# Ledger of designs, part 19: designed miniproteins, single chains, continued (5)

Each design is a single chain, and the fold is of that chain. pLDDT is the mean over its residues in the fold that is shown.

## One batch from the design tools (miniprotein)

Design m16665
Fold by ESMFold2-Fast:
Formats: structure tokens, sequence, C-alpha cells
Structure m16665 (fold): chain A 56 residues (1-56)
């Protein structure tokens, strides 16, 4: 994946976690989605692409 694609995917997973929490999904489901988003975000930051997270 390109950095831009990773940033978009991280944002989509974060939005899914928020939506799941709002709809009363289990804490385990919310935590899984949030952790997946965070891991992708950390990968982008380590690669020096933290600016792409702001643009996504």
Amino acid sequence: MSGEELAKKAKELEDEAVRAAALGASQETVDRLANESRELGEELIKAGHEELLRKA
C-alpha cells in the first residue's frame, strides 16, 4: 500500500470504531478496530508520513 492508502485505511478503521461504539457494538470489537487504526497510524509516523494522516 502507498502511504496515502494506509492513511485512508487508518481513518476508515477509526471511523468504523466510532460508529460501532455509537451503535452499541461490544468493547472488544471497538478496541480491535481502534487498535488496527492506531497500528497503521504508527506505521505511517515511523515512515515519516504523519502529514498524510492530517490530509486523510
Scores: mean pLDDT 75

Design m16666
Fold by ESMFold2-Fast:
Structure m16666 (fold): chain A 77 residues (1-77)
Amino acid sequence: ASLVEMAEKLVEEAVKEAEELIAKGELEEAIRVLEEAEGLLAILRAIARLEGREEEAAALDELLAEVRARIAELRAL
């Protein structure tokens, strides 16, 4: 198990929960779930960078960008 593997599972679960909340009209709760995932991803990215794991840090940057883009889309509604 790698930081990236943990992060991918975290994002998958957070996105699924957010989609269910959006379907129920709970937009603010959906954003909160994604923001919690963003915070955890930022910590994992910081750890990867401190350990010199450039490949993992790059993958975590991609996951962070995806989560941040989704948050921005929901906030624009």
Scores: mean pLDDT 86

Design m16667
Fold by ESMFold2-Fast:
Structure m16667 (fold): chain A 63 residues (1-63)
Amino acid sequence: SKAEELRREGIMLEASGGVYLIGSSVSRLDPSSKELAEEYEKKSEEYFKKGEELFKKAEELEK
């Protein structure tokens, strides 16, 4: 169903967000990577937000 497709996409986006969050944390250990850490943190937030939006859309389709 379309709702299941959206949930799968949402899960993949959340997984990507998690990878960027880990990348940000690791990059923060090195001061020379400060800008990279900030970029990864921003990407993580964007991916989590997109995933949440897809989950909400999937729920709406099942009502």
Scores: mean pLDDT 83

Design m16668
Fold by ESMFold2-Fast:
Structure m16668 (fold): chain A 58 residues (1-58)
Amino acid sequence: DSRRREDEELIEQLRRAAEEAERRARELEERGGSPEDIQGLRDDATALRAAIEELERR
């Protein structure tokens, strides 16, 4: 059953996406970017991490 391998690959992809969103949020914050844009990126990272947690519970 390939389900575990598919979940592991998806988790890895989601982790990369969450790290990228967090990195972009930090860069934007350091540059004095829009608080709304920064919050949007942080919310995206939070949603991605929540998806990872759900997959890890399987």
Scores: mean pLDDT 81

Design m16669
Fold by ESMFold2-Fast:
Order: structure tokens, then sequence, then C-alpha cells
Structure m16669 (fold): chain A 66 residues (1-66)
């Protein structure tokens, strides 16, 4: 559970960088696929940590829709 939350958080950080580099659609698609494999509680935990870590609002909104 904790390891899965960490994986999604690291994915969110990477997606933030990829959006800045122009790969936003690909990054968000991959991130949403990972999030869809987690429980709602795991996704919410990752979102709260992502907000603290300065992940982009676009990535946070994508995760909130899963």
Amino acid sequence: SEERVKLLLEGAKEATKLIEEGYGEEALGALEAIASSLSEEEVKAAIEEAKKEGVSEEVIKALEKV
C-alpha cells in the first residue's frame, strides 16, 4: 500500500517535469493508468503528498478524476 502510494507520487513528480517539456498528454495518460490500479484511499494519499511536494495543478486535477 505505502509502496504503491510512493510509486504514484514519484509518477506525479515525473509527469510535472514531462508537461513542462511538452509531453503532457503522454505523461498524464501513463499516470492515470497507474492511478486506476490503486485504491481510492491510495490515490487520495498520493494527491495530498503531491500537493505538499509542489506537483503541478494539472497533474493533481488528473489524479482527482480517477
Scores: mean pLDDT 80

Design m16670
Fold by ESMFold2-Fast:
Structure m16670 (fold): chain A 60 residues (1-60)
Amino acid sequence: SDAVQEKIELAKEMAAIVEELRKQGKTQTADELTDRFSEALGANDLAGMRALVEEGRALL
């Protein structure tokens, strides 16, 4: 389904954001975003996953 594909793309994007945050020394922020993203993914909260990716991008 389109929703499954979007979740995969959001997860890939979050992984890239988290890697870049860690490279910048923002380890605590990266860990918090990872935890929150995992919660949204487990809850099938697609809107929450999108919001977290946008939040992560703003921190780069």
Scores: mean pLDDT 88

Design m16672
Fold by ESMFold2-Fast:
Structure m16672 (fold): chain A 55 residues (1-55)
Amino acid sequence: DERKRLLNRAASDGVASGDIAALERRLAELVAQGRITAAEAAAVLANVRDHLARE
């Protein structure tokens, strides 16, 4: 499942960097390329924000 791999990698990179702006740009690029949906991008962004807020 290529989409699941892309989403998991973006989430992992976002958590590792702590850079939400970089994550938003990466997710926007993947949506623009048609590789993920806007809904999937929003879900990853929300999950990473929640994770960083706890740590």
Scores: mean pLDDT 81

Design m16673
Fold by ESMFold2-Fast:
Structure m16673 (fold): chain A 58 residues (1-58)
Amino acid sequence: MNKGDIDQLEALARELGASPEVLELIRKAREAYDKGDVEKANEYAREAGQLLVKETGS
């Protein structure tokens, strides 16, 4: 995953009206990526995506 993937996930989450919890996980993913912790960034992004699917059914 790269920064563009995280930006796209954030845009999609905002469009779908995701919870503050999803947006916080996306923020943590971006912060981890900016620190060079790509593995942790991928983990947070995956959790955000899973929670988004659970909330929206998509």
Scores: mean pLDDT 79

Design m16674
Fold by ESMFold2-Fast:
Structure m16674 (fold): chain A 81 residues (1-81)
Amino acid sequence: MSPEEVARAEALEPAAEAGDREAQAEIILLAGEHWAARLPPEAAARVRAAAERLAEAVRAGDEEAKAAAEAELRAAVAAAR
């Protein structure tokens, strides 16, 4: 993460902790981009796609879709080794 991205994530934390789903989704996308930026293009694309699906599930309040997207994101990050 760049210092600017870290500062943005930190600024979003109070709203995310208060249950703001858009703030939660933004933090997820920032974390996904942080991981993707360190990976080869193919692995980066998988991580970004998984982070986007997780962010959408969080915005929708869909706990089942969120769990599935979290598992996919973990698998994408692990496989990128």
Scores: mean pLDDT 77

Design m16675
Fold by ESMFold2-Fast:
Structure m16675 (fold): chain A 100 residues (1-100)
Amino acid sequence: EIEELEKEVKENPDDAEAWIKLGEAYLKRGDVDKAIEAFEKAIKLDPNNAKAYTLLARAYLSKGDFEKAIEYAKKAIENGDLAGASQIYFELLSKGYVVK
């Protein structure tokens, strides 16, 4: 439940993984803006977390913000998540967006 995850981040506000779990729960419920806020908090706490960048890229892609999706997919690659970022790039190309 989201309430349990909200309690977890309130008790452990510096735990990047707790913020990632909360963001994933929001994304699953379709609350994309809250998911973005949670993933941004995770990245601020752990700027090398490749998974958080991939999830943030997916959240922006679901909003149709292709520029932001590419920005965060590039950061995910820089931090070691080539597989997750490659899926985002493929979906962007399938929608006619050219990544340079």
Scores: mean pLDDT 83

Design m16676
Fold by ESMFold2-Fast:
Structure m16676 (fold): chain A 69 residues (1-69)
Amino acid sequence: AMAAQAAEAEAGRKSDEALKTVHRLRDLYEKLKAGELSPEELSPREREMVATLAEFDGDTELAAKLRAA
Protein backbone atom coordinates (compact mmCIF):
# COMPACT_ATOMS: atom_id res chain seq x y z
CA ALA A 1 0.00 0.00 0.00
CA MET A 2 2.71 2.50 1.00
CA ALA A 3 4.74 1.89 -2.18
CA ALA A 4 1.68 2.38 -4.42
CA GLN A 5 0.63 5.56 -2.58
CA ALA A 6 4.19 6.93 -2.79
CA ALA A 7 4.32 6.14 -6.52
CA GLU A 8 1.03 8.00 -7.15
CA ALA A 9 2.23 11.03 -5.14
CA GLU A 10 5.58 10.94 -6.98
CA ALA A 11 3.82 10.72 -10.38
CA GLY A 12 1.70 13.77 -9.54
CA ARG A 13 4.75 15.74 -8.38
CA LYS A 14 6.70 14.74 -11.51
CA SER A 15 3.79 15.87 -13.71
CA ASP A 16 3.70 19.27 -11.98
CA GLU A 17 7.49 19.62 -12.28
CA ALA A 18 7.37 18.60 -15.97
CA LEU A 19 4.67 21.20 -16.70
CA LYS A 20 6.68 23.90 -14.89
CA THR A 21 9.80 22.90 -16.84
CA VAL A 22 7.93 22.99 -20.19
CA HIS A 23 6.43 26.42 -19.36
CA ARG A 24 9.87 27.74 -18.33
CA LEU A 25 11.57 26.43 -21.50
CA ARG A 26 8.81 27.87 -23.72
CA ASP A 27 9.12 31.23 -21.95
CA LEU A 28 12.90 31.25 -22.49
CA TYR A 29 12.42 30.24 -26.15
CA GLU A 30 9.88 33.02 -26.79
CA LYS A 31 12.12 35.61 -25.08
CA LEU A 32 15.09 34.51 -27.20
CA LYS A 33 12.97 34.79 -30.39
CA ALA A 34 11.78 38.27 -29.34
CA GLY A 35 15.35 39.42 -28.58
CA GLU A 36 14.47 39.99 -24.89
CA LEU A 37 17.12 37.46 -23.79
CA SER A 38 20.62 36.54 -25.08
CA PRO A 39 21.86 32.94 -25.37
CA GLU A 40 24.78 33.93 -23.11
CA GLU A 41 22.33 34.71 -20.26
CA LEU A 42 21.29 31.01 -20.16
CA SER A 43 23.21 28.21 -18.45
CA PRO A 44 24.78 25.58 -20.79
CA ARG A 45 22.09 23.08 -19.71
CA GLU A 46 19.26 25.56 -20.41
CA ARG A 47 20.78 26.42 -23.81
CA GLU A 48 20.81 22.72 -24.79
CA MET A 49 17.19 22.19 -23.68
CA VAL A 50 15.93 25.33 -25.47
CA ALA A 51 18.02 24.43 -28.57
CA THR A 52 16.27 21.03 -28.67
CA LEU A 53 12.88 22.79 -28.38
CA ALA A 54 13.87 25.22 -31.18
CA GLU A 55 14.82 22.28 -33.45
CA PHE A 56 11.41 20.65 -32.83
CA ASP A 57 9.83 23.98 -33.87
CA GLY A 58 12.04 24.06 -37.01
CA ASP A 59 14.14 27.03 -35.81
CA THR A 60 17.54 25.52 -36.61
CA GLU A 61 19.23 28.97 -36.73
CA LEU A 62 18.32 29.75 -33.10
CA ALA A 63 19.28 26.19 -32.07
CA ALA A 64 22.73 26.66 -33.68
CA LYS A 65 23.19 30.03 -31.91
CA LEU A 66 22.32 28.48 -28.54
CA ARG A 67 24.81 25.63 -29.01
CA ALA A 68 27.55 28.02 -30.23
CA ALA A 69 27.21 30.36 -27.21
Scores: mean pLDDT 72

Design m16677
Fold by ESMFold2-Fast:
Structure m16677 (fold): chain A 82 residues (1-82)
Amino acid sequence: MGEAIRSPLSEEEREQLRAAVEAIREVGEEAEAEGMPPAVVGAIESGQMLLAVGRALEGRPMSAEEAREEMRELLEEARRRL
C-alpha cells in the first residue's frame, strides 16, 4: 500500500500544493469578509484542502487557479442554500 514515507512529492509539486492551499485560504478569507458564516467557510476550506492533498499524492496536483475556481463555485453553491 501507499509508498514509502519518503516525500512522494517533488519540490515543485510541494510548491504547487502550498500555492493551492494558500489560494483556498485566501478565497475563504474573502468569503468571510463578505459575511459568510465562518463555520460554513471552514467546512468548505477543510474539504478542499483535503482534496488538494489527495490530488498531490496521486501525482495530479491541483493548481492555485483551479483551487481558487473550485472554492468560488462551492461558496456560491453554499450561498444559494443560505
Scores: mean pLDDT 78

Design m16678
Fold by ESMFold2-Fast:
Structure m16678 (fold): chain A 87 residues (1-87)
Amino acid sequence: MVRYRVRIRVTLADASVDSNVEVQLRDEATGRVLAFNVSAADAATTVFTVDIDAPDAPVRLTLLGARGVDSGAAVDAAVEAEVERLA
């Protein structure tokens, strides 16, 4: 197993839908779901850093969805990930 640091950038298209938006990503190597809360009143970009253990192979993350925490409404989000291999 290799440890990777994943920097995840989330940009919300409809930040006014909810003050808190939950973004869920699945790690395809483990099936583990990662959940992040993005707080925004207006359209915002938020960056998260997560360390994951994976095989010595490309890290694969699947966007499962983004939704308002209070409203439950679906929110349009753009997600970008940068991966750094740790020693």
Scores: mean pLDDT 67

Design m16679
Fold by ESMFold2-Fast:
Structure m16679 (fold): chain A 78 residues (1-78)
Amino acid sequence: MSELQRVEADVALGRMFRGIGKILASLGKLEEAVKAYEEAARLFEEAARRAEGIDPELAEEARRLAEEARRLAEEVRR
């Protein structure tokens, strides 16, 4: 897998976990929702790190997605 393909895969997986977290939160499964959002944030952070030397715009986008996922986890935790 190329480095760029790995970045794209991590972003896609991060979006999937963010979606799962949203569904879990709507079902009242708050602990599971937090874990899903934390996994999404971790994947976006990995994507951002890898993308820094390859695609700075993609790195910036991935960092924004990571911050959003962390914010969602904190909102669920209260």
Scores: mean pLDDT 85

Design m16680
Fold by ESMFold2-Fast:
Structure m16680 (fold): chain A 64 residues (1-64)
Amino acid sequence: SAEEMGREVEEKVRKEAEKLGIDTTGLSTNELLEKIKEVDPELAEKLEKEAQEAERRGVREVLA
């Protein structure tokens, strides 16, 4: 569950980076977010917020 959520967010970050023309080869999710922030800082903030929201939802499902 939490691992699948993290993977979906990672895939989304990678796809958005590819849309911006960023070479995603050999880069981590954090490095991709930094590259996106240089090109489109608003998009980077939105993606980071979405990642945190997905993690918080996963934790709530496990702990509740």
Scores: mean pLDDT 71

Design m16681
Fold by ESMFold2-Fast:
Structure m16681 (fold): chain A 55 residues (1-55)
Amino acid sequence: MEELRRRAAEEVHKLSPEQQELLAKAFTLPDPEKQREAVEAILAGDLEKAREILA
């Protein structure tokens, strides 16, 4: 989890505003596995998958 947060923080300035918003929401998920999948999808630019996980 800490490594995932660090990576997200380093990349956040390269992300679109929509990706940044989804990233913030992903880190509020109670399930660590869903949180990881959502963050990885956002960082990969797969916003449709990220929205599915966050729904």
Scores: mean pLDDT 76

Design m16682
Fold by ESMFold2-Fast:
Structure m16682 (fold): chain A 101 residues (1-101)
Amino acid sequence: SREALVRELSEILDMSREDAEALVRLLGERVTRALVEVLRSMKSQEEKELVLQIVLIAHGLGASEEELLELLRELGSMKSLEEIRRRLEELGARLDAALAA
């Protein structure tokens, strides 16, 4: 449910209920559910914060729902903080290419 999704986001990211609700509204329920699953698989708070940052940058640059879901699937398969940081660097180049098409 949407209410459960807001609660899970608030708890996992240590954010207010209001901020979690705003995030669900911004990304939509489908993307936010995938985000929560990826965040729960992360080992550290820094990894969770980087994943959120990557998703928000992609959304802000005009990534579609399907592009965000694919990005989250890839992030969920990563095993280290270093891999996530490298993906953040690569994301700019990928989105520049996508926006130029």
Scores: mean pLDDT 81

Design m16683
Fold by ESMFold2-Fast:
Structure m16683 (fold): chain A 56 residues (1-56)
Amino acid sequence: SMEERIARVRELGRQAREALAAGDRERARKLYDEAISLLSGVERMVGEAEARRALA
């Protein structure tokens, strides 16, 4: 469901931010890429895609 997908994306984002705080940019990027992949095809999540691009 969309709610479960959003919850998983939020958890992946939280883990990515923790990785960034630890200085592990590569792991953070991978986690964000997985979150964006999970949102693939969801037009309403354009803002999250832009946030992910800011990390690249």
Scores: mean pLDDT 70

Design m16684
Fold by ESMFold2-Fast:
Structure m16684 (fold): chain A 56 residues (1-56)
Amino acid sequence: SMEEERRRIIEEAAPGYRKALEEGDEAAVQRIVQEVAELTGLSPEEARRLLEETLA
C-alpha cells in the first residue's frame, strides 16, 4: 500500500537523517527531507516530523 511504501522510505532514510543531525550537516538534513518528501508525496514539514518520530 502507499502507506506501507511511505513508512519504508522514511525508515530507510532515518539512519542518514540521524547521522546528518549528529554531524550538524544542515545541507544533508535539508537534502534528505526534500528527497523523502518527493518520494512520499508529503510536505517537507511532514517528512521531517515522521523522520524525527522514527528516531525515537
Scores: mean pLDDT 85

Design m16686
Fold by ESMFold2-Fast:
Structure m16686 (fold): chain A 56 residues (1-56)
Amino acid sequence: EAIERLEELVLRAYLAGEADAAAAQAAFDSGMKALEEGHSVDEAIRAARAALAAAR
């Protein structure tokens, strides 16, 4: 599922020390918003990755 893939992505970043809890939540929210607006799973993952990168 798209949600499971987003959860895996943000959890991995959090556990690797690449994002704190707030950044991980923002990344998940960005991916979920992309899915809600009808974007593909790949686009949702890109949105989440962009949010994680912006938090660094």
Scores: mean pLDDT 79

Design m16687
Fold by ESMFold2-Fast:
Structure m16687 (fold): chain A 77 residues (1-77)
Amino acid sequence: LTPAQMAEAVAQGLAAADRLIAMAEYNGDKETAERFRKLRDDIVAAGQAGDEAALRASMRELWALHQEAIDKGYTLP
């Protein structure tokens, strides 16, 4: 990734994480909200380090946790 592509990927990941945090909080699942917050922090750290592998890993985990939330029947606010 170029620095511009990295910044865009980080921005998209943070936007997704923020929406998922809001969803978990709205549905009263503090544990899942904290898991999404940790991933948000991991995405920020990967972006600051320019670590493409770490960013990709965090984005995949974000997708997996999102799927868990769907399986629980959670809705957005």
Scores: mean pLDDT 81

Design m16688
Fold by ESMFold2-Fast:
Structure m16688 (fold): chain A 74 residues (1-74)
Amino acid sequence: APTEEQVLDRIIAEIEKLEKEGITDLGLINQRLAEVTRQLLAEGADPELVRKVTVKALNLYLEGKTPEEIRKEI
């Protein structure tokens, strides 16, 4: 099952893609993050951990934080 570090790495990697593509649409952001969370859950990741990391990362991204800054805050 994915560790906390692996969950964080997978979520941050998707946020890096969103930033590079300049995506600010909440619907598309949520769709992209939901796909990653579904994959992590299918791999046996802790649902509470996945939810906590995803929510925190999304909020920081919406505040204009870079992927590097988001990693430091989680």
Scores: mean pLDDT 84

Design m16689
Fold by ESMFold2-Fast:
Structure m16689 (fold): chain A 58 residues (1-58)
Amino acid sequence: MKMLSPEEAIKVLETLRKLGVISEEEYEELKKKVEEGDENAIKEVMRLQEEALRRLAS
């Protein structure tokens, strides 16, 4: 899976928050780091997205 852009990562975070996968506090923290271009924060967003997708897949 290719690395998300900061814009894409923020959209994923919005979805994860709406699904209740992350808290609002976690959303704000990760969003700030993603906006700063922190690659580790983007990787964490991608990991959380994979976990959510795995729950959806069977």
Scores: mean pLDDT 79

Design m16690
Fold by ESMFold2-Fast:
Structure m16690 (fold): chain A 68 residues (1-68)
Amino acid sequence: MKKAKELFEKGKEALRQKKYEEAVEYYKKALSIDPNNADAWANLGYALEELGKYDEALAAYQKAKDLA
C-alpha cells in the first residue's frame, strides 16, 4: 500500500537525521497499515533502543525475526 510505504520512508529519513521519536511514530503508523513489514519492525526496534526503551525494542525485534 502506497501510504504504508510513504510512512516507512519518512521513518527511514527521521532515522538518518537521528530524530528517533519521530522515526518511532512513522514506523508505528506504517505498521498499523502493513504489520508484515519486517524491515519496519527492525527499524522501529533500533529507534526504540536509541531512545532507551529496551523492552519495547526487544518486542519489535522479535516481530521482525518472526516475519523473516
Scores: mean pLDDT 86

Design m16691
Fold by ESMFold2-Fast:
Structure m16691 (fold): chain A 89 residues (1-89)
Amino acid sequence: SKAEENTARFAEAIELVAEGYRAAKAGDYETALRKFEEAGRIFLELGYRRLAREIAEQLRELSRQAEKAGDTATAARLREAAERIEREV
């Protein structure tokens, strides 16, 4: 059913969030971007706007950390991903 599919997708998004935090803790901003961006997409598709906003906030924080680490290219991509999510909530 669609409800079962939505439950499975929500569980996938939660796992992606956990993977994103692990990547961020390791300083792997590229992997963190991919994981959080995918989780944010799933939350938006399912209508969990508050969770999508929390993902945008995490992406902005990671953008600041990447900038501080000297990775200006990944910092810009993290900020752009946050802005895309923010426009849809």
Scores: mean pLDDT 90

Design m16692
Fold by ESMFold2-Fast:
Structure m16692 (fold): chain A 65 residues (1-65)
Amino acid sequence: AAAEAARERQRGVDYLNEGKWDEAIREFERALELDPNDRGAHIGLAFAYRAKGETEKAEEYLKKA
């Protein structure tokens, strides 16, 4: 579970580095399904939503990190 969450989180980070915000969001959401307390996934979602201009949603995820 934790190792699988880390793998999905890493895929999310890879998509962020490619500017693929929606794909990054999907992988970070998958990480949270496996580990709801994955801090890295919450931070990644905050970054991706901010990059899309969804600042309010980004702040919600940052508070959960």
Scores: mean pLDDT 83

Design m16693
Fold by ESMFold2-Fast:
Structure m16693 (fold): chain A 83 residues (1-83)
Amino acid sequence: IDEAGIQEAMGSMALTVGDYDLAIKQYEAALSIDPNNASSWLNLGDAYAKQGKLDEARKYYEQAVKIGNKEIQELAQKNIDSL
């Protein structure tokens, strides 16, 4: 339990209800606390992709690939390949 994890969880809830602006704000808050949180980079990419901002989504997915574990790298790469 940490502040970045709480912001990430709130961002995920915002994504599920389609509030992409709130999701972006919460994931950006999580990343301001822990910029090495690859899950938040991945989810930020998802939020931008849902808004149709594909170039921004790709940039955030590339960050998730760069710093993530193998599971996050695989998910982010699949999302990049489908943009």
Scores: mean pLDDT 81

Design m16694
Fold by ESMFold2-Fast:
Structure m16694 (fold): chain A 81 residues (1-81)
Amino acid sequence: MKLTEEQLKRAVELAKEEAKLLGGSLSDEEAEEVAKKIGELYEEALEKVAAGGDVKEENRRLGEGGYKLLEEALEKKKKEE
């Protein structure tokens, strides 16, 4: 599953707000990259659940992966400053 244009716009806004809570900021382009990568993790989680994976475990992995991607994007930006 790929994010629709509407879903991507909402995901970009969420990524920007979560970055602010972590004490950083993301451009629209940086937030879009994070949102797309989270979308890829979500699609992978759905495929694993469809193959008989545990829904709770995949949801936990998705949440952990999403926050890690956001932290890595903020750390990369900080190192460039």
Scores: mean pLDDT 74

Design m16695
Fold by ESMFold2-Fast:
Order: C-alpha cells, then structure tokens, then sequence
Structure m16695 (fold): chain A 79 residues (1-79)
C-alpha cells in the first residue's frame, strides 16, 4: 500500500473511532484498519465489519458498516 492510501485508511478509521459510543466499537474499527493495512481484500474487510456490527449497538453497528464500506472503496481504487 502507498503512504497516501494508508493515510486515507487511517483517517477513515480515526473518524469512525471519534463517532464510536463504546470501547468495543473503537477496537473493531482498529481491527478493520489493521486488516486493510495488512493486505486484506475488500470482501474480507466488509465481512469482518459485518461480524463486528452484529455484536454492537445499532448506532455503533451502522458506523462500523460505513467504515467497512469506505475502506473497501479505498482498497478498490488502489487497483
């Protein structure tokens, strides 16, 4: 990954963490960021976001799904 892409991924995760209502949601955002930075596919990122969303409040779940989608879009544009 280029430094610019890593910065975009980190910014998306930081914004999601800032909106998170729980520590669990913040940890989930960090885990999704870590997967993306370490070479996970867009599909893997979306799947992991959905798995975590099932364990969170509706508000945190929606923010995490949005983060997964944003990260997936950034990774798709890296092609």
Amino acid sequence: LSEEVVNQLSQAAAEAMGRAGTEEARRAAVEILSLAVNGASPEEVLKKAEEHAKTLSPEDAEELRELGRRISEILEKEK
Scores: mean pLDDT 82

Design m16696
Fold by ESMFold2-Fast:
Structure m16696 (fold): chain A 111 residues (1-111)
Amino acid sequence: SELREALEALLRRYSEDPEALLARIEEVARKFEEGKLTVEDLAELARLVREAGIPLSEVRDLVLRYVGEDYLSIYDKTEPLIKEAQKKYGLPRVDLHTALYLIALAYQSRK
């Protein structure tokens, strides 16, 4: 999958442990697909994204290329969890949105 290769290449550029980060992103994307995504899953992934220094702009570019308009549906389903994570954990919006973009990319790669 071209999308999977692009996601793996992105994670290799920024993460010190790209395989572990990819596995966690894929687990969280599976939970999203099953309707079981939690605020805690989103918060953990946002912290991992911040630690790795993954730029929002690069992940957003991949979402525009590979997910497109389908992202709006993903966002609508997850917006309450993003708002809850911001209120409960004080996490920056940029990290939460980067985490959601990674979830969207992994979810799209499973279709």
Scores: mean pLDDT 89

Design m16697
Fold by ESMFold2-Fast:
Structure m16697 (fold): chain A 64 residues (1-64)
Amino acid sequence: SDVKELAEIVKYTLSSQGVPEEEIEELVKEFEELAKKKGLLEAIRALQKKLLEKGIASSVILIE
């Protein structure tokens, strides 16, 4: 599914940026839960906001 594919991309991107595995797991879990409740687009927006707040920025991180 699109959710699973994006979750894998997120895991790879955050790992490459040095984010701790524990934090990656929590972010991915929140993303998947929000996607199930509010839809994929809302989950993407929420994740993107969290990544920006953490100072994690790259062209590979969730393009609209």
Scores: mean pLDDT 72

Design m16698
Fold by ESMFold2-Fast:
Structure m16698 (fold): chain A 73 residues (1-73)
Amino acid sequence: DAFRQIEDGAIKAGLSRENARKVAQIAVDAAKTGGVDEAIRAAGQKVLELSPDISHSGLAQVMRATQEAAESL
């Protein structure tokens, strides 16, 4: 369940459940098309779109969760 892993990572980084689900969906869909690197790129862009004031550590946490989840697909 890559989706839940990314969602949990985004919530821990400070995103709302609704925004975390949007990040998880975009990342999972991107992984299907372009693999791990595309999933990380899409997740990072979506996080910055939804939470532009996110901390650098929070952004890194979401990107790491996305990488680990996408690598397990």
Scores: mean pLDDT 85

Design m16699
Fold by ESMFold2-Fast:
Structure m16699 (fold): chain A 67 residues (1-67)
Amino acid sequence: SMEEERRALREAEERGRRAMEEIKPGIEVVEELLKDPSTSREQLIEAGQRAGLSREAAESIVDHLLR
C-alpha cells in the first residue's frame, strides 16, 4: 500500500531528523577542528566522542568530512 510506504518514509525522515539534531553538536565540534590542518584524524574522533558521539559515529563523520 502506498499509504503504508508513505507512513514508513515519514517515520524514517523524522527519526533521521531527530538523530541528526542529537549528533549536531558533535559534528560542529569536528567541523571547527577541521579548520586547523594540524589536527589529526584521531584527535577529530576523540573530540567527537567528547561531544557525545559514539566512536563509530565519530569515525563515520570524520571519514566523511575528510573526503
Scores: mean pLDDT 77

Design m16700
Fold by ESMFold2-Fast:
Structure m16700 (fold): chain A 106 residues (1-106)
Amino acid sequence: EEEERKKTEEARKLIIEGQKAFENGDYDKAIELYKEAIEKGTPLERARALLNLGKVYYKQKKFDEAIKYYEEAIKILEPFARSGSPIAKMLLDRAKALLEKVKKEK
């Protein structure tokens, strides 16, 4: 659908801007942009934004928050990966690896 494509493009732009803020050390701005991407995006973009949000909290050593967001991303991604989405499978594998990393650091 055209509207769904527009939501995907808008969410992707917000994720890119959030990644830029994160790399610049502006964690508050990164969190704001990723949360906006979660609200505006389709499920796959929401999952991608949730993974990036979790990474910000991990960087801040807020491990419980990082775990929460990675688990939320996994919950979104599992049905899409099961239905054969290669992007969802890739993101799911990444989410599980990030979750294991946080649990090991904790």
Scores: mean pLDDT 87

Design m16701
Fold by ESMFold2-Fast:
Structure m16701 (fold): chain A 94 residues (1-94)
Amino acid sequence: SAAALEARFREAVARFRAGEISEDELEKQLVVVLLEGLALARETGDPAVVARTRAMIAEARAFVRENLPPERAARVEAVLDRLDAELAALEAEL
């Protein structure tokens, strides 16, 4: 569910802030959750899931800009740009 994905997103961020996971592990967990959000949006065709996934992408973008080194933030943002493009393409089909 979208709520379960949002909970996993928040947990990954919380664990990173607590020093429990590395930058590599945070990057992997965020990308996986967002890809699953895109997959759920595609499976359900639910505009609410699309909107919630877009909000998670925006929050991930803000978080990496603030908390990761510039080179890693730029790499993550490139992935987020591709996810935004895929989500926009899906939204145009709905």
Scores: mean pLDDT 87

